# Ledger of designs, part 20: designed miniproteins, single chains, continued (4)

Each design is a single chain, and the fold is of that chain. pLDDT is the mean over its residues in the fold that is shown.

## One batch from the design tools (miniprotein)

Design m12664
Fold by ESMFold2-Fast:
Structure m12664 (fold): chain A 93 residues (1-93)
Amino acid sequence: SEISKQASLATGHMILSIAAENEGDYKTAADHLVDAAGYLEKLAELYEKQGDTKKAEETRKLTAEVYRRASELYEKAGDKKKAKELREKAEKL
C-alpha cells in the first residue's frame, strides 16, 4: 500500500540518519531526517484522506519531532540558518 511505502521510506531515512550521526556526519544525519519528515508529511495526508484523523495527528506530531531533531543536528554541523528554518517549521505542525 502507499501508506506502507511512505512509512518504510521514512523509517529507512531515520535509520540512515542514526548511522551518519554515529560517524559524526551531522549534516548528512540532518539531511536524512529532513527526507524522513517529508515522507511523514505524505503519510499524514494519506491518513487524513482515509478519515484516520488520530493517525494523521500522531504522524504530524512525529514529523515535528523529526524536524526538531534535524534542527539540532544542523546546529552541530554549524548550519544555523537551516536549524532555525526547521525549528520554525516544527512549531507550525
Scores: mean pLDDT 91

Design m12665
Fold by ESMFold2-Fast:
Structure m12665 (fold): chain A 91 residues (1-91)
Amino acid sequence: MTPFEKIEELLIEGLLNNDREKVMKALTALLIASQIPEDQEDVKRVIERVAERLEKEGKYEQAANVYLFAHYTLGGKEYLDKARELLEKAK
């Protein structure tokens, strides 16, 4: 299992089980990895997979927050737009 696969599972588990410690550990690891240009594609894939899983579970607000994290760490207006769309679905 790659470090990114472990981060993905940790973040999904933390968000679905409301485990703040797991969420913070996973987000911290993704934030650090986002500073490394070669790792940005892996960070993007983790973010997209986590958000997709949360959307499938009906956790639209949590999925939106994951995309907001991506917007602040990776940049890109597409993540902000996706987060806005998901927040509308959460209402």
Scores: mean pLDDT 84

Design m12666
Fold by ESMFold2-Fast:
Structure m12666 (fold): chain A 78 residues (1-78)
Amino acid sequence: MEEAKKKFEELVKENPELKELLEKMLEGRKNPEDEELLKKGREAELEMALEVARTKYGYSEEELEKIREEHERVVKAS
């Protein structure tokens, strides 16, 4: 979805920490056989989602914790 990618690119442009997290995520996805890069990519995905929820949607710490738990559940199930 190009629209979702565009909105995310704009958020990354406004927050350099999100850009670093995005790069780590993409590096992990490009190297699926590298367990260390995959792990760093997964961690970056979580931190990026939490930062977007906090900054763009104003989520509370309790809500961010629920997002973290859901992400961990999905990763462990995969």
Scores: mean pLDDT 69

Design m12667
Fold by ESMFold2-Fast:
Structure m12667 (fold): chain A 60 residues (1-60)
Amino acid sequence: STEQEDNRIVALFLSELSYKEIGERVGVSQTTVSNRISRLRPTLPPHLQQRLDLIRQDRS
């Protein structure tokens, strides 16, 4: 189920794994992990939202 997979992705993101490492553990592409975390942003705690925003800014 997508909900269980999303919860797994968030748990691995909380553990400070890279998108590539999360993708390898969940069985999806790094791009899929990035897209799902971005979609889930409103459900994340504020400190994780800030981390995600910093990751996006570092890319620019």
Scores: mean pLDDT 76

Design m12668
Fold by ESMFold2-Fast:
Structure m12668 (fold): chain A 77 residues (1-77)
Amino acid sequence: APVLEVGAASAEALLDELAALAEAEGGEVTREGDTVTVRDPETGAVVTLTVEGDSVRATASAPGYPTRELVIKVVPV
């Protein structure tokens, strides 16, 4: 999977920021422990964000498109 480096206090802090951003953009956000699931009610697209140590794994799926995966490595700030 592609790897992106992002500055954040922790992987959990990044997950909180991404969840807040997704909710602000009109996404349906569900949090269960270290996992945040965001659904776009207009398109049916789903993004799952999971904390994995010092990283957040993002998996995106949408009707008619192949599943995409991205690993976001957290660099502590």
Scores: mean pLDDT 79

Design m12669
Fold by ESMFold2-Fast:
Structure m12669 (fold): chain A 93 residues (1-93)
Amino acid sequence: ASEVVVDGPSSATLIEQTKTKVVLNVTSPKSGRTYYIEVIYDDKEKMLIVYAREEGSDEWTLQYAIKVKKGETVTLFVTFPDGSYVELTVRIL
């Protein structure tokens, strides 16, 4: 089965990791707000799907839905409502 691996900034904390899903939390350097990022790989559709949510909100906002092949590495910028962003390096193993 394909495995998704995510490298984030040093300020990111890994909350959950399965073969198809990674959840991180990050603290914005601009506002000090905490955001959750969910990275999902759909192996059937070969789609990488990225959502973000602010701590205290129940709403996930779609950031990316892109086709990514097994063995590929992509760099993504997740932008938050306060104008800050984080860089993620995502590998599909």
Scores: mean pLDDT 83

Design m12670
Fold by ESMFold2-Fast:
Structure m12670 (fold): chain A 85 residues (1-85)
Amino acid sequence: SGMDVLDRLIDLTSDFPGFRRIAESLRDGYLLAQQQGDEDLVKQLLEQAAKLARGLSDFYKSKGDTKKAEEAQKVADELEKLLES
């Protein structure tokens, strides 16, 4: 479930190679942390991913892209729910 949400975050960065590299690094780090059972690192990576998604939502709102802003907000909300689970 967390990996699916991170893949959606990567899709939201498709127009911006710099953000895409950050999102891909977060996904790869999440997979490794999950494999190693590092729960603290998993939480840190999800927190960073939620912050990126929030920033993308604000960015897309500033550009008038309401559809991408709304999707980025949903991704942020889902990442925050994973932190509470």
Scores: mean pLDDT 87

Design m12671
Fold by ESMFold2-Fast:
Structure m12671 (fold): chain A 89 residues (1-89)
Amino acid sequence: SLLEQAEAIVRQIDALLDAVEAQAATSSPDERRALLQEFNEQVLQALEQLKALYEQASPEEQKQIEKLIRETLRRLEEFARRLAARIAA
């Protein structure tokens, strides 16, 4: 289903978040910049796929996909906040 595909994309974003956060902890500033650029590109692609699934979904699935997108954006915002704090230290 489109909802199952959306859930799979969200799990991929969560896995990327965990991987990037772990790698950033041991990276130099230049390595962190490259890592964050790659992460940003992958997340933007995943969000575009979620948008495409949303536009094709039934009204009932759209409500569920919208919730997944909102919750994912909140986790991305929290990640950005944690990363900013780590860079400042």
Scores: mean pLDDT 84

Design m12672
Fold by ESMFold2-Fast:
Structure m12672 (fold): chain A 63 residues (1-63)
Amino acid sequence: GADEGERLVREAAERLGVSADALIDTASLPSTRHHVVEAIAQVLGISRSEAADALDAVLAARA
């Protein structure tokens, strides 16, 4: 759900040294979404599908 997605995005942002809002804003653009998914997956050690689901849940909750 969105709460789990926000937790994962926040953890990834902290590890990347950026704000969670900056990651979410970058992911809102279709052309850059793939880069954010890959970065989250890499820094958290999770699958790209899991990272994409987390981002999609956050973006849907904020739409």
Scores: mean pLDDT 80

Design m12673
Fold by ESMFold2-Fast:
Structure m12673 (fold): chain A 57 residues (1-57)
Amino acid sequence: STEEERLRQRAEELEELARQLFQQSQASQDPMVSTIYLFQGISYLSEAALLERKIRR
């Protein structure tokens, strides 16, 4: 459905944003900054997982 396609696209966007944040986390020399990027990436992955769950219902 159109709704499923929108949710899938949003989930893919969030997963890509999370990947970029994880790369920033690994590149950071500051442990605090690294942790902030890691936390943000996990947050986006969690949101993507919730959207994917809605598609699979």
Scores: mean pLDDT 85

Design m12674
Fold by ESMFold2-Fast:
Structure m12674 (fold): chain A 84 residues (1-84)
Amino acid sequence: VADKFKQTILDAVSGKISIDEAKERLKKIAIDNNLSKEEIGKIMDSVVPQVLNIPGGAPPIVRDLIDPKKLEIVEELRKYALSV
């Protein structure tokens, strides 16, 4: 399940799919797996650092070194996934 979330976000960040397509895929994965908001939040918290290549436990300052466009896409997808 987390791997499907990770791949969808990676595809959006790399430009293989649109943000809207990524949102639809995340929604479908959540529905197909009957995920709660809490479970979605936990998956997103584990997947986002992996997509952005942030080392585990990296300080917040590392976010300022990430491509702003990639960060914006990831944050929009995370916000959408948590909003339902």
Scores: mean pLDDT 68

Design m12675
Fold by ESMFold2-Fast:
Structure m12675 (fold): chain A 81 residues (1-81)
Amino acid sequence: SRAEVLEELLRWAEELAKRLSPEELIAELKARVEATERLSPAEKAALHQLLDDMAARKASPEEIVEELRRALRRLAAHAAA
């Protein structure tokens, strides 16, 4: 399901955050978001904007994961039809 794809994206981000720098994490997340067929172009754009905002403010890997978690929870809630 779409919710399972979003949860998998979050789990992947949590694991990468333990190993990657903030810059590397953001780059990998942008690539994964772009490759995720279950996300609409508008949702991909919104997530890219979020990641760009996190990069601009020098967010830690933990902060990046938490912001992504909140965004993906919102998307999952709106996907419930």
Scores: mean pLDDT 82

Design m12676
Fold by ESMFold2-Fast:
Structure m12676 (fold): chain A 95 residues (1-95)
Amino acid sequence: MLTEESREALRRAFEAVGLSEEDLERFLAVLEERNIDPVGRAAVTPLEELKEFVRELAEEAGLELSDEQVEAIARVLHEAGQREIERTLQRMAEA
């Protein structure tokens, strides 16, 4: 299931590259069908592989994204994934 954090990260990414709420909903539908959390995936995936992942999901969603839009979305997800790693490390330090 998609987390609220993943939905919010994707919303910000799509807005940043000028994509509509309808485009976001199509992309989210593919993620839910595949049972993929994009932020969780980004935490363990290198940026170059993450760009390929975003491109494949966009094609399944029927979205024609430019290479620039794919890179921007992948970078936002990568940063969100790094933030999740940082939170996990912080929780372990406070234990």
Scores: mean pLDDT 77

Design m12677
Fold by ESMFold2-Fast:
Structure m12677 (fold): chain A 62 residues (1-62)
Amino acid sequence: PVEEIIQLFENEVPVEKIINKAIELGLIDPNLPLEQKEAQLVELLLEEGVPVERINQVFDKE
């Protein structure tokens, strides 16, 4: 299931849609505020070996 999240991230899908998918997969707590959901997504990506450079590119590219 985590592979789906990584695939969405690498395909430059909006962060909000990735968070919603991660909630559907039970990887992120739906009761958290958006700031904490984003933090959990970043932690998940780092645990799966996504480089911090790629994470920063997506989050900084608003």
Scores: mean pLDDT 76

Design m12678
Fold by ESMFold2-Fast:
Structure m12678 (fold): chain A 94 residues (1-94)
Amino acid sequence: MEEEIRKKKLDEVAEDFLKTVEEVASQAPPEYRDLLLEAGRELAKAIRESLDKFVEAAQKAMERVAKHGPPEVAARFSQAALDALNKAAEAEKE
């Protein structure tokens, strides 16, 4: 039904976000890649679950990435998360 269409759109947003995180991780120092990929996968799960849980998970993930990594890499991760949040919000609105 309609919820299945919405779930497919959110799944697409989650997949697109993970591709961006993988690109950021590939450009980051090796010691930081696991953290970025783990945080990215946690956010992707939250995107598929609900917008409210995504917002909460995004705040925690951005804080964890900022605490452990270079500011430039943390900024790229945050930008990717905010872009995904905007796309997920548009999918929920439709």
Scores: mean pLDDT 76

Design m12679
Fold by ESMFold2-Fast:
Structure m12679 (fold): chain A 87 residues (1-87)
Amino acid sequence: PPFVPASDETLEQLVEAVRKADPEQQIFIAENLIENARAALKQNAPQEVLDKLRRLLEKIAEILSKSEDERVRKLAEELRKLVEELR
């Protein structure tokens, strides 16, 4: 099953980790989140899982959109598209 943070506390911890990560680490995390979101949608995951994943992706996309690295900003755009699909 797709990975989803179990609690708001775990979600905020992941958001902080991404904020402090270097561009290569941010790319790795974003790519894994994209795969998790796509898997959740394909498997018709429960609404609670989709809601938590949407909140996580929205927060991470906001952080990554401010990056100086073009690769990171492109991943932020992909995450924002998935946020709309998870609504």
Scores: mean pLDDT 81

Design m12680
Fold by ESMFold2-Fast:
Structure m12680 (fold): chain A 54 residues (1-54)
Amino acid sequence: SSEEKELLIGVFKIARNGELFLIERMKKNNAPQELIEEQERAAKETEKLLKELE
């Protein structure tokens, strides 16, 4: 339903913002590059799904 689609869009937008915040914190704390790249891949997948829902 359209209501379910709107809910999913909202959830993925929250997830995207949280993922971007986590990546920024990891970079500031000098986390291993491999772990940063893994989180960036997850964030890109979230963005891809969000674009497909819109």
Scores: mean pLDDT 85

Design m12681
Fold by ESMFold2-Fast:
Structure m12681 (fold): chain A 85 residues (1-85)
Amino acid sequence: PARERAQQIEATLRQQGAEVEVEEVDGNYIVAFSDLRTGLAAALLIDADGNIEAVVLGYQADPGEKASPQELRDAAKKAKEKLKK
């Protein structure tokens, strides 16, 4: 269930143009993503049952702000690290 939920979220985000990384941690999954179109970077923790247990917001651009792809990737990575304990 956790893996299937993580893969579903990954596929949806990639289809919308986001860059996505998925990591397994002790039967849970972390989905970290960055989306240049929306200026959003975040990480989600999916528990063994496939429920979203936690969300960490890494970055969100204000309307009209320009964020670089690298800034968003770095923010997503930091959000992911916060979920790894």
Scores: mean pLDDT 80

Design m12682
Fold by ESMFold2-Fast:
Structure m12682 (fold): chain A 89 residues (1-89)
Amino acid sequence: MLAERLRAAMRAGEEYAEFSLEEDGVRFEARLERVGPRASDAEIDAWAAQLAAFLAGAVEGVRRGSVAPGTTEVEAEVGGYRLRLTLTV
């Protein structure tokens, strides 16, 4: 579960973390880099919940055939971290 791994790394104050995961035919590659002051645990938890919902929606879209095969890259800054997420279907 990618969102839980990212949440744990952010809460631990890790300066860098990299995760690779495949779920239901979708490959996720995430790089997490600390670029500023850490957010509160509550803010990190809230963001991780939103990310979990986004990832679940992406998997469901692939399962329904609503997502074209290919690679999508997403960058976000949250809680003093920069996330680079690559989703491949």
Scores: mean pLDDT 77

Design m12683
Fold by ESMFold2-Fast:
Structure m12683 (fold): chain A 86 residues (1-86)
Amino acid sequence: MELTEEEKELIEKLKNAKSAQEALDLVKEYLNVSSDELSFPFKSVIQLLRDAGLISEEEAEELIKKIEEGEDPLEIFKRLLELIKK
């Protein structure tokens, strides 16, 4: 899939994020979301990272399942950063 310049910038910022909070804030800024309703936007970002080859299909499915189960966004982003940074 073709990545936009904005998507590439988000990916690089996420790779360099120092904390789950920083990663969450970066994703909120990218999605232009000011509300606590993040489940749908979070799934889109996880799919983007899978399509970019930063996480596997299995890892993406794990994270999407956690989002659907209502897990804390900070815990989801902590796991995501571990997977991206390896």
Scores: mean pLDDT 74

Design m12684
Fold by ESMFold2-Fast:
Structure m12684 (fold): chain A 93 residues (1-93)
Amino acid sequence: MERLRELARKIAEEVMKKIPSLKGGESITVNVTIMTVNGEPVTLTIKFVNNPEKGSLDIYANGEFVGSVSEGDTSLFTQLESQIFQILVQAHD
């Protein structure tokens, strides 16, 4: 679990650096390979889509909608790290 949490944090940091340059409808795509619980490598494509109509980033894992994050009481970075971590944990299991 620690390695997946560290990886989620690094991905969240990379996404946060790219957000200021994103226009409406533009996306950030991250490809990451992790080892499953059975020792098999799995490649994930995580896509973050700027949705200005909602004021959010919409998150997709392998083309499937996972959730949205937006600025509020919880920082955008903390929300991104949490969502990415859940994606990685689900793929690991």
Scores: mean pLDDT 81

Design m12685
Fold by ESMFold2-Fast:
Structure m12685 (fold): chain A 75 residues (1-75)
Amino acid sequence: SAAARAQLQQLGRHVSELIKQAEEALKNGDIEKLEEIIKELEAVRDQLDAQGWTGLAAGVANAIEVLKKKLEELK
């Protein structure tokens, strides 16, 4: 449906914005902000999975895993 497509596009834009914020947090060594962004990405992953968009959810899950590894390197 048009509504489902609009929701998917909005979630995609939100993920892109969160990734940009995560890159900035990593550049600045902002552990607290990076942890916050990871939680938001996990929420989006769960929303994508709940809607049956498993391939996109897997993509977000992979990004989360990379960010968690980089977060551990900052500690």
Scores: mean pLDDT 86

Design m12686
Fold by ESMFold2-Fast:
Structure m12686 (fold): chain A 101 residues (1-101)
Amino acid sequence: IDSILKEVEELIKKAVEFFSKIFEVPEEYLEKILEKAKEILGLALKDPILSKKPIEQLVLASVLLAIELVTGIEVSKEVRESLDVSEELYERLKKLYEEAT
């Protein structure tokens, strides 16, 4: 399963780089966003509802939430939905993070 973890880690890195360019995130936050996104994804994979979602959706939701938490940049509901990240998925993920910290 180490190969799957490496593939997921690469997906997170690519998503962080992609969205950081779109939202003009300072490079100084990239490491913190990557670490936070990995933490959030780990929580999602343990959740009985979220763990059944496509991994790509969980990676995208985790990265967008990490950007919001680390930088304070607000990602609109419309932008999240255009990326197949539903409001219900994002709210649940945010609550899981709040309850774990």
Scores: mean pLDDT 79

Design m12687
Fold by ESMFold2-Fast:
Structure m12687 (fold): chain A 55 residues (1-55)
Amino acid sequence: SNENQRRIAILLARKIALDSELYVYEKINAPKEEIDAIREEREAVTREIERLEAE
């Protein structure tokens, strides 16, 4: 549906932003809990994209 396609596009943009944020946080040696939080959000976004693509 158009709604699912729009949501997938937004989630893909969010995933790109999270990948960039993760790169920066790892480069500056941010606390593990902060890095883990970004990784968890990235995984959640990826799972939601896969769920919407299956609809």
Scores: mean pLDDT 88

Design m12688
Fold by ESMFold2-Fast:
Formats: C-alpha cells, sequence, structure tokens
Structure m12688 (fold): chain A 81 residues (1-81)
C-alpha cells in the first residue's frame, strides 16, 4: 500500500494541491502526527488505494515527523504477521 506525504507550497492554494492528487487516491488534509497515523491505519485496512496526506508548509516539521511515524507503523504492522 502506498502512502505519500505532500507539503503544500506557500504560493499554491490548498484547494489546488488537494484537487491535483484526488485522481491518484484518497486525499486528506492533516495538521498533526496523530491525524497522519489514523489515516495510515485506515489506508492499511483499504487494499489497492493510494493515500495522499497534504500538510501546509507551516507544518513542514510535523510533515517530516508524520512520514517517519507512518514508516515505523507499517514496519511494526508487517512484523506482527
Amino acid sequence: MEIEVVIAPADESLKDVLERYKPEGQVRLIHTVAEALLAAKEALENEGKKTVLVMDSRYREMALQSEEAIKKYIEEAEKEK
């Protein structure tokens, strides 16, 4: 399953970024690492759909932390199989 974290550019509207990724799968606007982990759990339960998580450039640090947390969560879920 593919999960992508996208940081929206400061000069682009959030609407335009969300619309750009809609054809690729489930698009979600997130503001916290906790929201990213919830979205990752839902994505793992839904086989065959790409999930795109969009964050404002103001939350760049949280976006990087969210990407790392998602990666660790997926690795741990695969180990419990």
Scores: mean pLDDT 70

Design m12689
Fold by ESMFold2-Fast:
Structure m12689 (fold): chain A 63 residues (1-63)
Amino acid sequence: SLEEVIKEYQERLKRLEETRAAVDAAGAASPPEHAAEIRQVVDDSMEKELKEAREKLENALKQ
């Protein structure tokens, strides 16, 4: 249902925010070189997940 797709999108956004906060905390505790690498890997992964979730939401809204 549309409500389930919206809820899934919201859950993915929440996970992205939590991941960003965790990366910031890890960066503060890690050497700068490692902090940058961790951030890049996480950003790439989360962007892919968000893109897939967004496409699913857009398709559901067009139905």
Scores: mean pLDDT 75

Design m12690
Fold by ESMFold2-Fast:
Structure m12690 (fold): chain A 79 residues (1-79)
Amino acid sequence: MTPEEKIANLLTAAALHVVAAEWSLEQGKYDDARQAVEAARGNLEEAKKLMEKYNIDDPQAKALIERIEARVEELEARL
């Protein structure tokens, strides 16, 4: 797996965890929501670390990271 492929997979996983957290929060499943937010944060931070390590300057990946991070921060503030 290339660094680019790993970053893409981590960002996809983070986005799916955000969706799961939002759904769990709407259903009143606060523990499930917290677990999903924590997983999303972990995947997001690992993706950012890999981009820095391999000096990857991908505007689309950066924009996706910003969008996911904003949603994670909103969810963290609500939990």
Scores: mean pLDDT 86

Design m12691
Fold by ESMFold2-Fast:
Structure m12691 (fold): chain A 100 residues (1-100)
Amino acid sequence: MRELAVRAVGAVLRVIGLLLDAELELERLLAENKDDKEASEEILREMKPRLEELRKIYEESKELLKKFNEASKNNDLEEAKKLVEELERLAEEAERLARE
């Protein structure tokens, strides 16, 4: 169980890191272009869909982590393993989106 818990938390932290990096990059680009309304709208148009998808992955990851905590309390190793594999798949999806 401890190994599965480390993997679950690690996957969620990867998603959080990617989301924070994307949000900080958006804030930086908007700050650099604050006096250019057209450039700011273009930045939002390009980055907002990816940021929204990353936020969706983060929300799904939180729900899976909650289910993992329940499986861990019940010592359900089979369910915990499936949830960890789902969390790791979401982290990989977030990494693909962040590279776009």
Scores: mean pLDDT 85

Design m12692
Fold by ESMFold2-Fast:
Structure m12692 (fold): chain A 81 residues (1-81)
Amino acid sequence: DEFWRKLGEKFAEADKDKDGKITYEEFKEYLSKVSDLSDEEKEELFKELDVDGDGVIEVEDLKKLLTDEELREKVAKAFNL
């Protein structure tokens, strides 16, 4: 619950258009403010979260973190959770 609540808050901050979708550019720009990830690491993380491959991350894509502990750890580190 705490992890999901914090992640939701961070994603809301990254979503500048408030449409519930985070583009790669919004994702990269937000992470540049809160983390020291390389551009390559940001791209890899975005691709892991973009399950549909449509170039945006939605809350439904984040459900993968319920079963992928390694990906969840990467997200927590990237968003400084």
Scores: mean pLDDT 75

Design m12693
Fold by ESMFold2-Fast:
Structure m12693 (fold): chain A 63 residues (1-63)
Amino acid sequence: MEAKSVEEALEKAKELGFPVKVKVYIDGRLVAEFIAKNEEDLKAFVAGVLDDPRVKVEIEKYE
């Protein structure tokens, strides 16, 4: 699920349930993956990457 803001990423992660996999895309290319174990991990990571307008993140359930 795509998110362009910390609020959207948090909402999507709560719907899926932690832990979640966060995929970072720049200009449509996958550049990084991160496993967020809780809301604090997710907020800290996503806030750092979404300062760039070329960036979007995808949130998926980590099984």
Scores: mean pLDDT 77

Design m12694
Fold by ESMFold2-Fast:
Structure m12694 (fold): chain A 91 residues (1-91)
Amino acid sequence: PGPLVEVDVEVRLPESATLEQMRELAEAIGKAFGDAGLSATVEIDEEKRTLRVRAVGRVPSLEAVQRAVDEIKRIAEEFGAEARIRTRVLP
């Protein structure tokens, strides 16, 4: 089996972002992680216009994780959002 990984994503949206846009972004990020075989948990902070996503799972390779990270960065950019992403390989 491939490596077990955890990916932590913190996203900050512009102050003009609506709750609907934050939910759409959260769903898009969750789908991107799901497509990579990771289980994602999403937290939305409406007051701060921030999202936190934690994704965990076994992946075929670290390249698969990198592709998911690159896709998430692209999605965040489409929403005018800044994403900070941290990947850990678990034991």
Scores: mean pLDDT 86

Design m12695
Fold by ESMFold2-Fast:
Structure m12695 (fold): chain A 82 residues (1-82)
Amino acid sequence: SSRLEELIKNIIEFLEKAKKEGISLEEVIEYLELVKEHLESLGDKESAELLEKVIEFLKKLKEEGVPDEEAYDKTIEYLKSL
Protein backbone atom coordinates (compact mmCIF):
# COMPACT_ATOMS: atom_id res chain seq x y z
CA SER A 1 0.00 0.00 0.00
CA SER A 2 1.08 3.64 -0.49
CA ARG A 3 0.87 4.18 3.29
CA LEU A 4 3.21 1.23 3.95
CA GLU A 5 5.67 2.45 1.28
CA GLU A 6 5.68 5.94 2.87
CA LEU A 7 6.22 4.41 6.34
CA ILE A 8 9.20 2.38 5.04
CA LYS A 9 10.66 5.57 3.50
CA ASN A 10 10.16 7.50 6.77
CA ILE A 11 11.82 4.75 8.86
CA ILE A 12 14.81 4.65 6.46
CA GLU A 13 15.19 8.47 6.68
CA PHE A 14 14.94 8.29 10.50
CA LEU A 15 17.62 5.56 10.71
CA GLU A 16 19.93 7.53 8.37
CA LYS A 17 19.47 10.59 10.62
CA ALA A 18 20.09 8.49 13.77
CA LYS A 19 23.36 7.24 12.23
CA LYS A 20 24.51 10.78 11.27
CA GLU A 21 23.60 12.28 14.68
CA GLY A 22 24.93 9.36 16.77
CA ILE A 23 21.56 8.49 18.34
CA SER A 24 21.88 5.26 20.36
CA LEU A 25 20.24 2.01 19.29
CA GLU A 26 18.37 1.95 22.64
CA GLU A 27 16.83 5.40 21.98
CA VAL A 28 15.91 4.42 18.39
CA ILE A 29 14.17 1.24 19.60
CA GLU A 30 12.29 3.17 22.35
CA TYR A 31 11.10 5.78 19.82
CA LEU A 32 9.93 3.15 17.31
CA GLU A 33 8.04 1.30 20.09
CA LEU A 34 6.18 4.56 20.90
CA VAL A 35 5.33 5.06 17.20
CA LYS A 36 4.09 1.44 17.03
CA GLU A 37 1.86 1.93 20.13
CA HIS A 38 0.43 5.11 18.57
CA LEU A 39 -0.36 3.30 15.27
CA GLU A 40 -1.97 0.40 17.20
CA SER A 41 -4.18 2.94 19.06
CA LEU A 42 -5.34 4.24 15.63
CA GLY A 43 -6.20 0.72 14.42
CA ASP A 44 -3.44 0.75 11.75
CA LYS A 45 -2.52 -2.95 12.10
CA GLU A 46 -0.48 -3.11 8.86
CA SER A 47 1.83 -0.24 9.89
CA ALA A 48 2.11 -1.55 13.47
CA GLU A 49 3.11 -5.01 12.16
CA LEU A 50 5.82 -3.46 9.97
CA LEU A 51 7.18 -1.47 12.94
CA GLU A 52 7.17 -4.64 15.10
CA LYS A 53 9.32 -6.40 12.45
CA VAL A 54 11.75 -3.45 12.36
CA ILE A 55 11.94 -3.32 16.18
CA GLU A 56 12.53 -7.11 16.35
CA PHE A 57 15.28 -6.87 13.72
CA LEU A 58 17.05 -4.04 15.60
CA LYS A 59 16.74 -5.89 18.95
CA LYS A 60 18.26 -9.02 17.39
CA LEU A 61 21.23 -7.01 16.05
CA LYS A 62 21.69 -5.46 19.52
CA GLU A 63 21.64 -8.94 21.17
CA GLU A 64 24.29 -10.08 18.64
CA GLY A 65 26.55 -7.16 19.64
CA VAL A 66 26.36 -5.33 16.30
CA PRO A 67 27.54 -1.67 16.60
CA ASP A 68 24.75 0.95 16.38
CA GLU A 69 25.83 2.41 12.99
CA GLU A 70 26.12 -1.07 11.40
CA ALA A 71 22.73 -2.07 12.89
CA TYR A 72 21.15 0.97 11.19
CA ASP A 73 22.78 0.09 7.84
CA LYS A 74 21.61 -3.55 8.05
CA THR A 75 18.06 -2.47 8.99
CA ILE A 76 17.95 0.00 6.06
CA GLU A 77 18.99 -2.85 3.71
CA TYR A 78 16.27 -5.07 5.24
CA LEU A 79 13.62 -2.37 4.69
CA LYS A 80 14.74 -1.82 1.07
CA SER A 81 14.31 -5.59 0.46
CA LEU A 82 10.60 -5.42 1.45
Scores: mean pLDDT 88

Design m12696
Fold by ESMFold2-Fast:
Structure m12696 (fold): chain A 89 residues (1-89)
Amino acid sequence: SIEEEAERLREELGRNSDKVTQNEKLAIEKKASKEIMHGIIFEGSEISLLTMSLTVLIKSGSLTEEDLRRLEERVRENTERIERLEKEI
């Protein structure tokens, strides 16, 4: 169902948030470049925006399968960028 898919997407965003926090800690410990630190901040901001968008669409009853596909794609891209940042730390 749309609700089950939205919940799975919310769980992925939660995992991404945890990963951003871990990357931030590692970047500080390793004295990573400002470029890497900015990347981590931007990905954290993207998670916040995606989470808010998903929450608003669910609460308004306006969430469509098309909205879910678009959000899933953005979350996937966010996941990939977070994983790339971890490898660069």
Scores: mean pLDDT 88

Design m12697
Fold by ESMFold2-Fast:
Structure m12697 (fold): chain A 98 residues (1-98)
Amino acid sequence: MKEKLIEEAEKKMEEYLAKGDPDKAALVATELAAELERLEGRLEKAEEIERIREEGVRNKDLELAALQSGFIANDERPLEEVLERIEEHLKKIEEAKK
């Protein structure tokens, strides 16, 4: 189950990155983190991640929201691995912007 969610999120992130939309890629990462916490029954952590996501949308800082969500959900190895992949994608976007 988690593997399918991660794979689907990675595909969506790659699509948004290819379209030049890093904010939507970061949003997908934040949604994945919240969903994984919900699947494990950690509703309090999922709610905290959703709150951070809403703040990121209001402040137009979805990249920061995704990173903060990862730190909150950092009890699980799969989330750490997903965050590492997200960071790699974000680095490639930074290089492409220059």
Scores: mean pLDDT 63

Design m12698
Fold by ESMFold2-Fast:
Structure m12698 (fold): chain A 70 residues (1-70)
Amino acid sequence: SKEELADRARAFALVASTIEDGEKREKMLAKAREEFRRAGLSGDELSRAVTGPEPSEESLREAREFAESL
C-alpha cells in the first residue's frame, strides 16, 4: 500500500542518516527515493510523507537488515 511504501521509505532515509560510509549511505538514500516513487507520492503529499511520523519498528528492522547487506 501507499502508506506501507512511505513508511519503508522513511525508515530507509532515517537509517541512511546513521551511516558514515558515503557509498553505503547513498545506496540507502537511493532505496528510500525509489520507495517514495513507488508509493506514487508527489508535491505536497511527498513533502508530508518525508516529514511524517517515526517509521514503524518493522520498517526500521528491514532498513537495518538491508544496510547490513551492503
Scores: mean pLDDT 77

